# Designs tried in a protein design run: designed miniproteins, single chains, continued (5). Part 27

Each design is a single chain, and the fold is of that chain. pLDDT is the mean over its residues in the fold that is shown.

## One batch from the design tools (miniprotein)

Design m16976
Fold by ESMFold2-Fast:
Parts: C-alpha cells; sequence; structure tokens
Structure m16976 (fold): chain A 75 residues (1-75)
C-alpha cells in the first residue's frame, strides 16, 4: 500500500537524520531529546500499531550504532 511504502521511506530517512543529529549533539540531554522527538513523530504517523515495535527496534539500533561509534572515537 502507498501509505505503508511512504511510511517506510520516511522511517528510513528519519533514522539516518536522527543518527547524524545525535552524532552532532553536544550533550546527552540533546541526544535524548532528538531520539524521543523522532520516536514520537514516527509513532504519531504510523499507519498501524505494528509499526511501533519496528520503530522501537530501529531507534534502539541507531542508539547502539551511536554508542559504538563514540567508543571507537574515544579509544
Amino acid sequence: SDKDFQYMVDLNKKASDVFKQMLAAKSKDEQDKILNKAKDDLNKKAPSDDYKKFVDTIMKNVKLALDDTKKKKAA
């Protein structure tokens, strides 16, 4: 369906944007604000509740990738 396809496109774009914004964020509080806003926006636009679990998984992976990237940069 067009709505499902468009949502998946938006989700993938948002995940990429969130990762870049979180990398550029100056504080943990700013990172949490970016992540929470993205989750809220995506959940609000979700065409079904099935996408909420997928959004959580994607955002969790974004945070894990960020943490891994920061550890490698700090080492």
Scores: mean pLDDT 79

Design m16977
Fold by ESMFold2-Fast:
Structure m16977 (fold): chain A 62 residues (1-62)
Amino acid sequence: FKVGDVVQALHDIEGGTPDTLTLRKGDLLEVLEIVDEHWVRARLLSTGEVGLVPKSFLEPAP
């Protein structure tokens, strides 16, 4: 996936800091930035919250 794509959370994820998102499996997010090989900055579509998510826990939305 790339910036502007909609992606889906593969697992429930508990955010550990103010900069990280808490997600439920199946949550849809818009990719805002590919920060590095491990992290993506994304917007959670249901709430509008923006934060960091582990790249390995995301897949392209169906």
Scores: mean pLDDT 75

Design m16978
Fold by ESMFold2-Fast:
Structure m16978 (fold): chain A 74 residues (1-74)
Amino acid sequence: SEELERWVEETKPKAEAANTEEEKLKLKIELGDKLLKVIEKLIKEKPELKEEAEEAKKKIEELRKKYEEELEKL
């Protein structure tokens, strides 16, 4: 959570500089990649949250796929 919040703050200027649909979609895909890394770490550190973390991972992977499909249609 804290690691993700830090990444969001560091990436904020890049998001504000994104002027095209392509750039915005690429940033959303990058965010998805970062979220997946955080979730994988969470599964390792907190086994009691594994099931919830796996479910969140699946939802993020599905959103990432949709953004990649939108990027390919541009």
Scores: mean pLDDT 77

Design m16979
Fold by ESMFold2-Fast:
Structure m16979 (fold): chain A 75 residues (1-75)
Amino acid sequence: MEKLKEEALRRLGELQRRMGEAARAGDWAEVERLAEEIVREIERAREEGALSEEEAERLIEEAKQAPAELRAHAE
């Protein structure tokens, strides 16, 4: 279980980093795509037991809000 969680969090961190880079570049289509991909990865990790229900819920909420929040901060 711990290895699955570590792999899932590493993958999510990479997607989040890419989303931030896309936002800085003004590529909002890529930001939206990556946010959707992040949500799908969190759901899969939860189903596989890599993330707890609480962890998954918090991460999904953050991922869904991220595109709008990044736009607000970027203008």
Scores: mean pLDDT 80

Design m16980
Fold by ESMFold2-Fast:
Structure m16980 (fold): chain A 53 residues (1-53)
Amino acid sequence: DRLLRLLELLLSGSDEPLATIARRAGFPSLAAASRAFRAAVGVSPSEFRAQAA
């Protein structure tokens, strides 16, 4: 599951660009990852990362 992989990468505390993390999770773009993540989690990957830091 690409969303689970994205979540795991965000929780790892990586300082990598979000676009790089999205691609590593298997998404074609950060925009696609952000839409899917917001629909599932309620916040953007950027917002989630800021809260997790």
Scores: mean pLDDT 78

Design m16981
Fold by ESMFold2-Fast:
Structure m16981 (fold): chain A 86 residues (1-86)
Amino acid sequence: EEEKELEELIKKAEKAVEEGDAEKLIELVKEAIELLRKSKLPDEVKIEHLQRLGKILIEAYKKGVLSEEQYAELHLEILKVYKEIE
């Protein structure tokens, strides 16, 4: 189930922020973005998960887990998915 896999990736990403593991966080966020692009989930569900990923990235940046450059790159990838949904 794509929605379950996505939820598991998001939970792992939240954990990576708590642990300060930037490398793992970046991998998990990229996997979640790729899954969202390939999935046939309703647009509303995709948008909800993209918003959750965005919040994770902001928290990681605030906590110093992600650099400004890493945050900006991943945020841009999220924005690209928003454009693909429209």
Scores: mean pLDDT 85

Design m16982
Fold by ESMFold2-Fast:
Structure m16982 (fold): chain A 77 residues (1-77)
Amino acid sequence: MLTVEQMKELLREAYKLAEKYGIKISPKIKELIDNVETKEQALKALRELFKEIDDNATPEQRDKFLAELQRLAARAL
């Protein structure tokens, strides 16, 4: 199971990946990630990030994002 700090690092990497693939993410999501201090806050940030990816990404952008995120998550586990 990931620690809160590991979840926060993974969220920061996921945010960078979304930017890398040109997916529009609101500044609110970055603020949520930066302010993560609890597991509940980490899960909320994750949910909000994935919602914006689902809303704003093309299928191709989403597939590339998820594939690279899975590789990063595998290294953290």
Scores: mean pLDDT 80

Design m16984
Fold by ESMFold2-Fast:
Structure m16984 (fold): chain A 65 residues (1-65)
Amino acid sequence: MADAERLRALGEEHFARGDYETAATYYGLALSVDPDDAAAWRNLGRALERLGRHDLAARYYALAE
């Protein structure tokens, strides 16, 4: 099955298409496999910003440290 790196790549593809809901789902799945992926936390934050979830985005940006 897809690993964390593959799931994050799928998230980036959907983000590039403007499908932020699906992108956030794939980033979340990637983080469930590898929670130490700072880039995935930041990408999830970006997707949430596009969805208007600014409070959640700020929290996830903090987790990208």
Scores: mean pLDDT 81

Design m16985
Fold by ESMFold2-Fast:
Structure m16985 (fold): chain A 88 residues (1-88)
Amino acid sequence: AGTVAGGTLTSGGFGSLGATGTAPEGAGLAVRLLDAAGTNAGGGPLQPDGTAPVAVRGAAGTYTAQLVALLADGTEVVLGSGTATIVA
């Protein structure tokens, strides 16, 4: 299980989202941004300090932020989600 704190990000820039989660050994953790259609609008790897630097490609609006574990066998697991707001 995991959580994404959500936050405010700037369109066309870089920002940071807080996330907490535990993955199996050998799995990577990342945060991704999804628009209302479920299309990827940005993301980045979760850092050991619990922050994920995210590159933002979406327009201003409200997005779903998901914490995803990529397992060693290639399986992706959504651990948690939150809301991110992109501003111009």
Scores: mean pLDDT 77

Design m16986
Fold by ESMFold2-Fast:
Structure m16986 (fold): chain A 97 residues (1-97)
Amino acid sequence: NITKAQAARDAGNFDEAIEHYEKAIEEDPDDAELWRNLGLVYRDKEDFEKAIEYYEKAAELRPDDSDIWYNLAEAYSETPGSEEKAKEALKKAQELG
């Protein structure tokens, strides 16, 4: 239930939010928004490597969603050595939006 996952994330209960998103993904693994939201929770935990992993999955499922590419650009910019990837993701987001 994405509503419960979002409420848990907003309350700072990141582990609870992760459990709710993982359960939702089990029911609908092709929903790019669920993968993106899981990435956002890991970003809130400052785990940018996991955030990137889940955002990349979301981008595979929905490559024309500018929000996902903006999320990737942000996460890449926080990861040393990913400056060029951040730049390319930002360019793609701007071309889509």
Scores: mean pLDDT 86

Design m16987
Fold by ESMFold2-Fast:
Structure m16987 (fold): chain A 84 residues (1-84)
Amino acid sequence: DEYLAEGKKAYEAGDYEKAVEYFTKAAEANKDDPEKKGEALLNLSQALSKLGDYKKSIEYTLEAGKAYSKSEDPEIAFLGGVLA
């Protein structure tokens, strides 16, 4: 997943605005993949927290939990329930 990889690079570089852009694209590209969508949304929430947007950070953490809860892997689905 190129968008997830680029988002992580931007986040590691401290470019949180660019990380938000890439993680948003990653979530959109992976809308039908619960695990990748959940990872993208969780990373998006972390980048938003670094920018001080705590309201959106919380909203995307909950959306990540919902995405993970749709995983066919029972352990990942359980993690979704914990986050939501």
Scores: mean pLDDT 80

Design m16988
Fold by ESMFold2-Fast:
Structure m16988 (fold): chain A 96 residues (1-96)
Amino acid sequence: SELSEQARELIVEAEIYLKEGKLEEAIKKAEEAIKLAEKAKDLVLLAAAYYVLGRIYYKQGKKEEAIEYLEKAVELAEKANPELAKQIKEELEKIK
């Protein structure tokens, strides 16, 4: 859907801002992606959006918030994409 395509683009933008260290901009893009993925009812994109958000919070030094978002991403991914769930779990193990 159009909403799913827009959510994907926002996730890509969030990843770019995260790599550049522009963490506030990365958060805004990830939060927009979450809203669009929710409207689209796209669990894979919703999981991906929470995944990038968790990684951004970890980069900010907000470890507890990062773990909460990554665990939310795992919960969503396990319902829709087992490979993504595995990837996020591996990231969680490195952080914990």
Scores: mean pLDDT 89

Design m16989
Fold by ESMFold2-Fast:
Structure m16989 (fold): chain A 76 residues (1-76)
Amino acid sequence: SLLKEAEELIERLKELLKKAAESTDPKEQQELLEEAQRLFDKVVELAKKLPEEDQKKIHEKVGEAIKEFQELLEKR
């Protein structure tokens, strides 16, 4: 289902964010972050095709992932 596809992409997004946080190479970090951004875009597109209640759940999960991403970037 589209919902499961979106959830799987969010899990991959979180994994990329953690890898970016532990990277000591700015170039490697940027490449991981760019890949994460592409996954984010795909999740948003999939979410638009879901019922409103599922869209809210996905948007909340994505919002948390992006917030963690920004916090991790600040700590590096």
Scores: mean pLDDT 80

Design m16990
Fold by ESMFold2-Fast:
Structure m16990 (fold): chain A 54 residues (1-54)
Amino acid sequence: PVEEAIERAKQLVKEGKSLDEIIREAVRLMAEAGLTPEQIRRVVEEAKKLYEEA
């Protein structure tokens, strides 16, 4: 679900990955999980927010 992709994005932030790498990995995981483009966009926006606040 979306929550799993968000948790993976948080893990990549902790590992010091760039925002572009975090987005790329999250998009890949979400596409493999069968998420819609709308769901993918939401996770990307949450990842950007977490990156900015971290």
Scores: mean pLDDT 72

Design m16991
Fold by ESMFold2-Fast:
Structure m16991 (fold): chain A 66 residues (1-66)
Amino acid sequence: APKVDATITAKNEEDARLAGMAVGEARKKADTAEEVEKLAQERVKKLGADATVTVKASEEGERGTF
């Protein structure tokens, strides 16, 4: 799974939970932060959740810890 930080902004707890699940699924299918963000946001839309997902690469991983 890619080493990424995901930030979720949701209207309620259920939408936040669905967005978190979508991020988890996207991390299994994508190798980059940008791909994880796109897949997670599309999954959120399919689930009918009102949430915004922002994903960026983990800077700690870039320090050679991988």
Scores: mean pLDDT 73

Design m16992
Fold by ESMFold2-Fast:
Structure m16992 (fold): chain A 75 residues (1-75)
Amino acid sequence: PSEDPEAAKAQLEAELAKDPQNWRAWLRLGFAYKELGKNDEAAEAFLRAADILEAEGRHDLAQVLREKAEQLRAE
């Protein structure tokens, strides 16, 4: 049962080393950074997930993540 964003970040970094096109891992990494108060890094992770989703034709999900990144950067 763990709200441990640092452990989550380490696991997600390992997953992304195996598959850098895993948009779900980028999304989860963005949430982990947000929990750590690293809004700029969270925004970059969400934008990376959005780029992958857009390349896969999932434009609606990409737009949601771009808006989330913009909200974080506005702070």
Scores: mean pLDDT 81

Design m16993
Fold by ESMFold2-Fast:
Structure m16993 (fold): chain A 71 residues (1-71)
Amino acid sequence: SDRERSLRIADALIDRARELGGPEGERGVERARRLREQGDYVGAALAAATGLLRSGMSSDDVGELATRAAL
């Protein structure tokens, strides 16, 4: 389902943001977890992705991670 797919993407991006750490990674994780708790999985994924991008991860790598998690 779309909801289960969005949750898988959010969780994968949150986990990667935790692994990378740093101020932007931590900010992304905190915001994403809050949105995830509210049931906003799309918002959670976007917040985690933003943290990853600001931590220096490329848009291609973030997109590949999201695509892999969606499967």
Scores: mean pLDDT 88

Design m16994
Fold by ESMFold2-Fast:
Structure m16994 (fold): chain A 60 residues (1-60)
Amino acid sequence: SGVEEEFRKKLLEMMKKVSKGEKVPEYEELWKRLKEAAEKDPGEGVFKVIEEEIKEFAEK
């Protein structure tokens, strides 16, 4: 959907900033959640975190 594509673009922009050494707290929080989920349940856990972030983004 359009919302998912917009969210993906936002993630890519944040990733670019982090790769340049910029601090992006929103991305740091998201990445921490994804890393924790991936360590416990690489497939379903990561997918659940992504779904929640997309839903929150759509509701804002």
Scores: mean pLDDT 73

Design m16995
Fold by ESMFold2-Fast:
Structure m16995 (fold): chain A 118 residues (1-118)
Amino acid sequence: ELGKVHAVVAEFLRDLREKYGPEFAEKVALRVGRPLAYVESIENNLPEPKKVYTGSGWKPLSEADKAAYEAIKKAYEEGKTPLEMFAEGVRALASLVTDPEIQKALQELADRLREAAK
């Protein structure tokens, strides 16, 4: 259920805000927003995203965003739950993030999502 994914994300971001402050939690929230939208998009059979709008116009998806989308779609095709789909997307995203603190936070979120799916 998508509601369970949102609940795990909300609790995780609350914990990050408490431990590392609101600015760090916001940076992580911005990173996970697109993979979360991809889970919803794939569940609803919407077209594969090719571009993202930024304040300066339309840009191709980053390699991290593409990796997240591909991981989520593969998990969906394997019959995995929304929690497992999002965990795979976040894990793929984390592997391509260069900021080590954000990478650690994303790995932690992926672990929480996998645990919640059990």
Scores: mean pLDDT 79

Design m16996
Fold by ESMFold2-Fast:
Structure m16996 (fold): chain A 68 residues (1-68)
Amino acid sequence: AKKLFEEKTNKLKEKAKKMEEIEDEEEKKKIAEEVLKELKLLLSVAPPEFHEEIEKLINEIEEFAKKV
């Protein structure tokens, strides 16, 4: 179970990183919204030990989306 949550969190981190390489501002916003939606769903089912990492990533992406 723990390994699956780590894999999902890492996959979402990788998606967020790829988002920064996209030049189209509109496409960036769409990907940011998708990643945020997936992270919020993950947070709702994840064990407490993953909450801090997931919340930190949500905050980083929300702040990024606000600047775009």
Scores: mean pLDDT 76

Design m16997
Fold by ESMFold2-Fast:
Structure m16997 (fold): chain A 76 residues (1-76)
Amino acid sequence: LEALRRQIAELEKRAIEAAEKKDYDTAIEALREARRLLEEMAAVSDDPELWRAAVAAAERQIELTEKMKEEAEKAE
């Protein structure tokens, strides 16, 4: 479990750094990978509801980042 938590934290950091650089593709990929690992945590944890909430939060961040990318592309 600790290895999964560490991987999720690294992916979240990567997503934040990429979004700050307006590299939305990298941010979206990192968030999608983090969501997948969060789903694994939900499947094996003693508190699946907590991790499912984290999955939902990651899905919202992906949608927001995709929207930001779309707006940036329209601004071209």
Scores: mean pLDDT 79

Design m16998
Fold by ESMFold2-Fast:
Structure m16998 (fold): chain A 101 residues (1-101)
Amino acid sequence: TQSPASITVAEGSSATINSTSSVPVLRVDWFQQKPGEEPKVLIRNISERVPGVDERFSASGSGKNFSLTISNLKKEDTATYFSRLTTKDGIFWGNGTKLTV
């Protein structure tokens, strides 16, 4: 489960997106998808930023609860964000969070 479904915030503020699982999670990846574009990987393995991704993007979590935080928000951060959870029972995608700046 991913929450919230949507966030609208001012430039320069911060937003946090949560992803939760009913079972222990082995791996979490975070994705950014802009209209008309393929999803871009931001974070691998819970907290590892992909090279070239801005330091404003950070992620953390353990067990069943994970979060992506975006600080000092910019207009270009407007996108839908998705978590991908890997568990013993398979791979599950979050329903997405629509961020508007």
Scores: mean pLDDT 78

Design m16999
Fold by ESMFold2-Fast:
Order: C-alpha cells, then sequence, then structure tokens
Structure m16999 (fold): chain A 70 residues (1-70)
C-alpha cells in the first residue's frame, strides 16, 4: 500500500513536470516507465539491461523537456 501510494505520487509529479513541454500521452508513458522501475527496485528486483536502456533513453527525453521549460 505505501509503495503503491509513493509510486502514484511520483507518477503524478513527473507527469506534471513534463506536461508543459511534452504531450500528455508521452509524459504519461515516461512516468509509467519510471514508476515501473522505481517499484521493481523498491521490491529488491533487478532491472533488465533492456529496461535500463529504455530508462536512459526516456530519461534523456525528460531532461531535454525540463530544460526547455526553464
Amino acid sequence: SALEEQAKKFKEKLIEALKPELPEEEAREIAELAVEAFTKVSRGEELSEEELKELEKKGKVAQEALEKAE
């Protein structure tokens, strides 16, 4: 329950931060990927190499969007 609540808040904050520069659908997809990774790590699960690459790729898109919002 606490993990699910933290994941939901993290997702909502990330979507809000990204929405000014990205379409809502793209912001949601990035947030969902980040929350999935957060949840797995919080449960002691390891992320796959593919998941890490996807996070790096989407993280770069998020960083560029946040820089434009400044």
Scores: mean pLDDT 76

Design m17000
Fold by ESMFold2-Fast:
Structure m17000 (fold): chain A 68 residues (1-68)
Amino acid sequence: PLDWREVERAVIEIGLAVLETIINNNRPFDIDETLKFLRKLLERAKKLGDDESVEKLEKMIKELEEKK
């Protein structure tokens, strides 16, 4: 089993870093590949059963879905 605190922190931090880079850096990238990455993080958050982590990742995915 994983330590919930460490998993939660890592998942959120990585997801936020990806989204922040996309929005603040204004660089072109493949939205489809980025969505795949974020969906994998969402699946991990769902396994934790942590509503807060799930909600944050779902928002990131939705932002990119709207770009597509």
Scores: mean pLDDT 69

Design m17002
Fold by ESMFold2-Fast:
Structure m17002 (fold): chain A 71 residues (1-71)
Amino acid sequence: SLEEILEAEREAFVEAGRENLERALKAAKEGDLQKATSLAVASALLYAAAGENEEALEALKRVEEAIKEAE
């Protein structure tokens, strides 16, 4: 059904967003600013595509703070 397809797509985007966020946070701790920022943006876009706008904004904030802490 359409509802099942939409739910599966949403879950896939949320999982991809989470994976990219974890990779972004790791890159930030390693001092790879280019990788951290590109993965953070990818994570935020995936969460936003899933309708998880608060999670998208939180992903960006968490990576920004991790970059500042790694200075």
Scores: mean pLDDT 87

Design m17003
Fold by ESMFold2-Fast:
Structure m17003 (fold): chain A 84 residues (1-84)
Amino acid sequence: MIEELKNEYEKQIEELSGVDPAKAEELRKKYEKEISFLEDIEQALRDMAAAVLKLMGYDEEAERIRNASLEETIKILKEVLEKE
């Protein structure tokens, strides 16, 4: 998710730089602020998911989440939930 957002922002900034440099700079500032906030949220989400899984006895899955992307974290959570 964050990587896709970074790529989208970079692409939009490059496209705007040739047409409207002022709007490109405004978008760059917004991007930096939003990405930092989203990275903090993703880390908090991973830590919480890992803690819950460890509490349920899924220690290996909890360790996988610590090094996983958000998409991988969601997949691991779905796998655990589908197991009953």
Scores: mean pLDDT 76

Design m17004
Fold by ESMFold2-Fast:
Structure m17004 (fold): chain A 61 residues (1-61)
Amino acid sequence: SDLQNKIEQIKKELEERLKKGEEFADIVAKDTSPEAGKRALEGIKKIAEEDYQQKLDDALA
């Protein structure tokens, strides 16, 4: 269904954002410190998850 396809697309977007976020955080960890990388990843995950939830809520409304 269109709704299922939209939800799957939103999930894929989250997965791609998280993957890119992990790649970026790994670079930060190597270039600065493991602690800085961890903080960067936590921030990226929070923003990505908030955007995901908003898009999911909008799709289900």
Scores: mean pLDDT 84

Design m17005
Fold by ESMFold2-Fast:
Structure m17005 (fold): chain A 58 residues (1-58)
Amino acid sequence: MSFSRSQALAGIHEIKTAPKEKLEEAEKKLEELRNAFKDDSEIQKQIDEAEKALKEKR
């Protein structure tokens, strides 16, 4: 799946607010975005913040 930068940022925001029952789906989405934007430092930073938020929900 191809993501525009704005779609990636919106997706990361939704992932940060994911409910506990959707953590596995959210983590898979973050992995896809990390691989798609591995050279985009801003997106990588947002992904790192989202991963931390998901870990805190466990």
Scores: mean pLDDT 76

Design m17006
Fold by ESMFold2-Fast:
Structure m17006 (fold): chain A 66 residues (1-66)
Amino acid sequence: EKKKELMKKANELIRKGREALAQSRFLEAAKYYEEASQLFLEAGDTVTAKNTLEYARILREKAEKK
């Protein structure tokens, strides 16, 4: 019930993050993955939440250019 709705929202954010990533909008993609990670955690999927948050961190580092 509530978990299914959280998972649906999380997957929609992952899709938006992938679209941003395809356009090289790394900071925008990182923000979507950070939000998705929180929803996965609330849904009880701690492994997917951790992996998604780690990937978001990598994307934030890619957004930082000198």
Scores: mean pLDDT 82

Design m17007
Fold by ESMFold2-Fast:
Structure m17007 (fold): chain A 102 residues (1-102)
Amino acid sequence: MPLYRAGPALRAMLESLGLTAELYTREEIRAGILAYLERLLKGKKAGDVLTLSDGTRVTVLDPEKKILRLGGGLSEAMGGKTEVTLEELADFYIETDTELVD
């Protein structure tokens, strides 16, 4: 079964939830980052800024639909995307901030 090591941004997100393992399944990492993002989004309104564990800033566009606006650097890293869902942002961090170990 494939196991992944979380990079520094994801590790900080997971540690904020009390998750301190060295290796995770993809499903465990995905569930953890979604829980982290949901926690940051709770009680936010459109126009509010979320600061992620790596210092990345995203703007809440639609808290009910969970749509975020990307800052310039993250937008460039995601191929020029200006808006993402929580799932798209989670999948981006899994693709860019994990190492397949198994």
Scores: mean pLDDT 82

Design m17009
Fold by ESMFold2-Fast:
Structure m17009 (fold): chain A 79 residues (1-79)
Amino acid sequence: SEALRLTMLHEGREGIEAARRILEEATDPEAIRLAEEAIKLYEEGLRLVEQGKLEEASRLFKEARRLMLEASKLTGIEI
């Protein structure tokens, strides 16, 4: 549905912004690596959303969120 597509576009963009906050504030090399990987997954997921591949995009967003939670845990930075 269009509503689901718009929600997923917003989710991916919010995820990228959260990852960028970690990159700006973090000094832990592992947290930086996780945030960079999450950005790549969110960007690929957003590309898939634009193509209507919502199930594939959802799987990438779930993995990106997992990496972001790990980075947040390592740094104490809220996402």
Scores: mean pLDDT 88

Design m17010
Fold by ESMFold2-Fast:
Structure m17010 (fold): chain A 96 residues (1-96)
Amino acid sequence: YPELENLSDEEKREIARRAMALAREYLESGLTDENLLKAIAALRLAAEVYRILGDEESAQMAEELIAGLQKISGKTFPEEEIEEKAREILEELLNK
């Protein structure tokens, strides 16, 4: 995400934390396909931001949560849909 290059490390950490919080909020709102996709996308965004920050442990945790959600739900989404939704979430977090 080119937009992240212009952010400070502190701002990037805030984006990652907010993405993790959104994933939880989506899951708490109900286990619909739409909410599951949004939660996975938010976790993917958080993992990518943590990796940019060099926080591989937090990135790995987010990826493990994605794998767990896919295993429990028995559902997988196309990578293109996850990436598109993650970008939408990032744009929302940057503009709010």
Scores: mean pLDDT 84

Design m17011
Fold by ESMFold2-Fast:
Structure m17011 (fold): chain A 60 residues (1-60)
Amino acid sequence: SPKEIERLRILRLLYEIVIGTEEFISKRLSPSQQAEAQARIEELRARIAELEEEIRRLEE
Protein backbone atom coordinates (compact mmCIF):
# COMPACT_ATOMS: atom_id res chain seq x y z
CA SER A 1 0.00 0.00 0.00
CA PRO A 2 1.14 3.64 -0.44
CA LYS A 3 1.21 4.11 3.36
CA GLU A 4 3.43 1.05 3.83
CA ILE A 5 5.89 2.34 1.18
CA GLU A 6 5.97 5.75 2.96
CA ARG A 7 6.59 4.03 6.33
CA LEU A 8 9.52 2.03 4.89
CA ARG A 9 11.02 5.17 3.28
CA ILE A 10 10.83 7.01 6.62
CA LEU A 11 12.43 4.03 8.40
CA ARG A 12 15.26 4.02 5.81
CA LEU A 13 15.84 7.75 6.47
CA LEU A 14 15.95 7.11 10.24
CA TYR A 15 18.58 4.36 9.77
CA GLU A 16 20.67 6.77 7.63
CA ILE A 17 20.47 9.39 10.43
CA VAL A 18 21.61 6.77 12.99
CA ILE A 19 24.57 5.85 10.73
CA GLY A 20 25.57 9.53 10.47
CA THR A 21 25.36 9.89 14.27
CA GLU A 22 27.48 6.74 14.83
CA GLU A 23 30.12 8.00 12.35
CA PHE A 24 30.23 11.41 14.08
CA ILE A 25 30.61 9.90 17.59
CA SER A 26 33.09 7.16 16.54
CA LYS A 27 35.70 9.74 15.39
CA ARG A 28 36.39 10.53 19.09
CA LEU A 29 36.50 6.91 20.34
CA SER A 30 39.30 4.36 20.85
CA PRO A 31 40.28 2.08 17.90
CA SER A 32 38.42 -0.91 19.42
CA GLN A 33 35.26 1.18 19.94
CA GLN A 34 35.59 2.53 16.36
CA ALA A 35 35.68 -1.09 15.10
CA GLU A 36 32.48 -1.85 17.09
CA ALA A 37 30.81 1.28 15.66
CA GLN A 38 31.86 0.25 12.13
CA ALA A 39 30.32 -3.22 12.63
CA ARG A 40 27.06 -1.57 13.78
CA ILE A 41 27.12 0.78 10.76
CA GLU A 42 27.57 -2.23 8.43
CA GLU A 43 24.56 -3.96 10.07
CA LEU A 44 22.45 -0.80 9.62
CA ARG A 45 23.48 -0.51 5.95
CA ALA A 46 22.41 -4.15 5.45
CA ARG A 47 19.01 -3.29 6.98
CA ILE A 48 18.72 -0.32 4.59
CA ALA A 49 19.39 -2.71 1.66
CA GLU A 50 16.60 -5.01 2.95
CA LEU A 51 14.22 -2.01 3.20
CA GLU A 52 15.09 -0.91 -0.36
CA GLU A 53 14.31 -4.44 -1.61
CA GLU A 54 10.96 -4.47 0.29
CA ILE A 55 10.08 -1.04 -1.19
CA ARG A 56 10.86 -2.36 -4.70
CA ARG A 57 8.58 -5.39 -4.14
CA LEU A 58 5.71 -3.16 -2.89
CA GLU A 59 6.08 -0.80 -5.90
CA GLU A 60 5.46 -3.75 -8.28
Scores: mean pLDDT 84

Design m17012
Fold by ESMFold2-Fast:
Structure m17012 (fold): chain A 56 residues (1-56)
Amino acid sequence: VSEEQLRELAKELGVSERSVRGAIEALRQSELLRELVRHDLKLTEEQFERLVELAK
């Protein structure tokens, strides 16, 4: 994952780059954590898909 991608997504979500990185790490560990991340960050479906793509 590039720093540029993290910065852009963090700006769109209104959160820190550290929060985005933590969310990506959580998504890599479990399918169950995907629902928690989406709910906690109040992501749109599009924003959530972008985050999942970065976790690959």
Scores: mean pLDDT 71

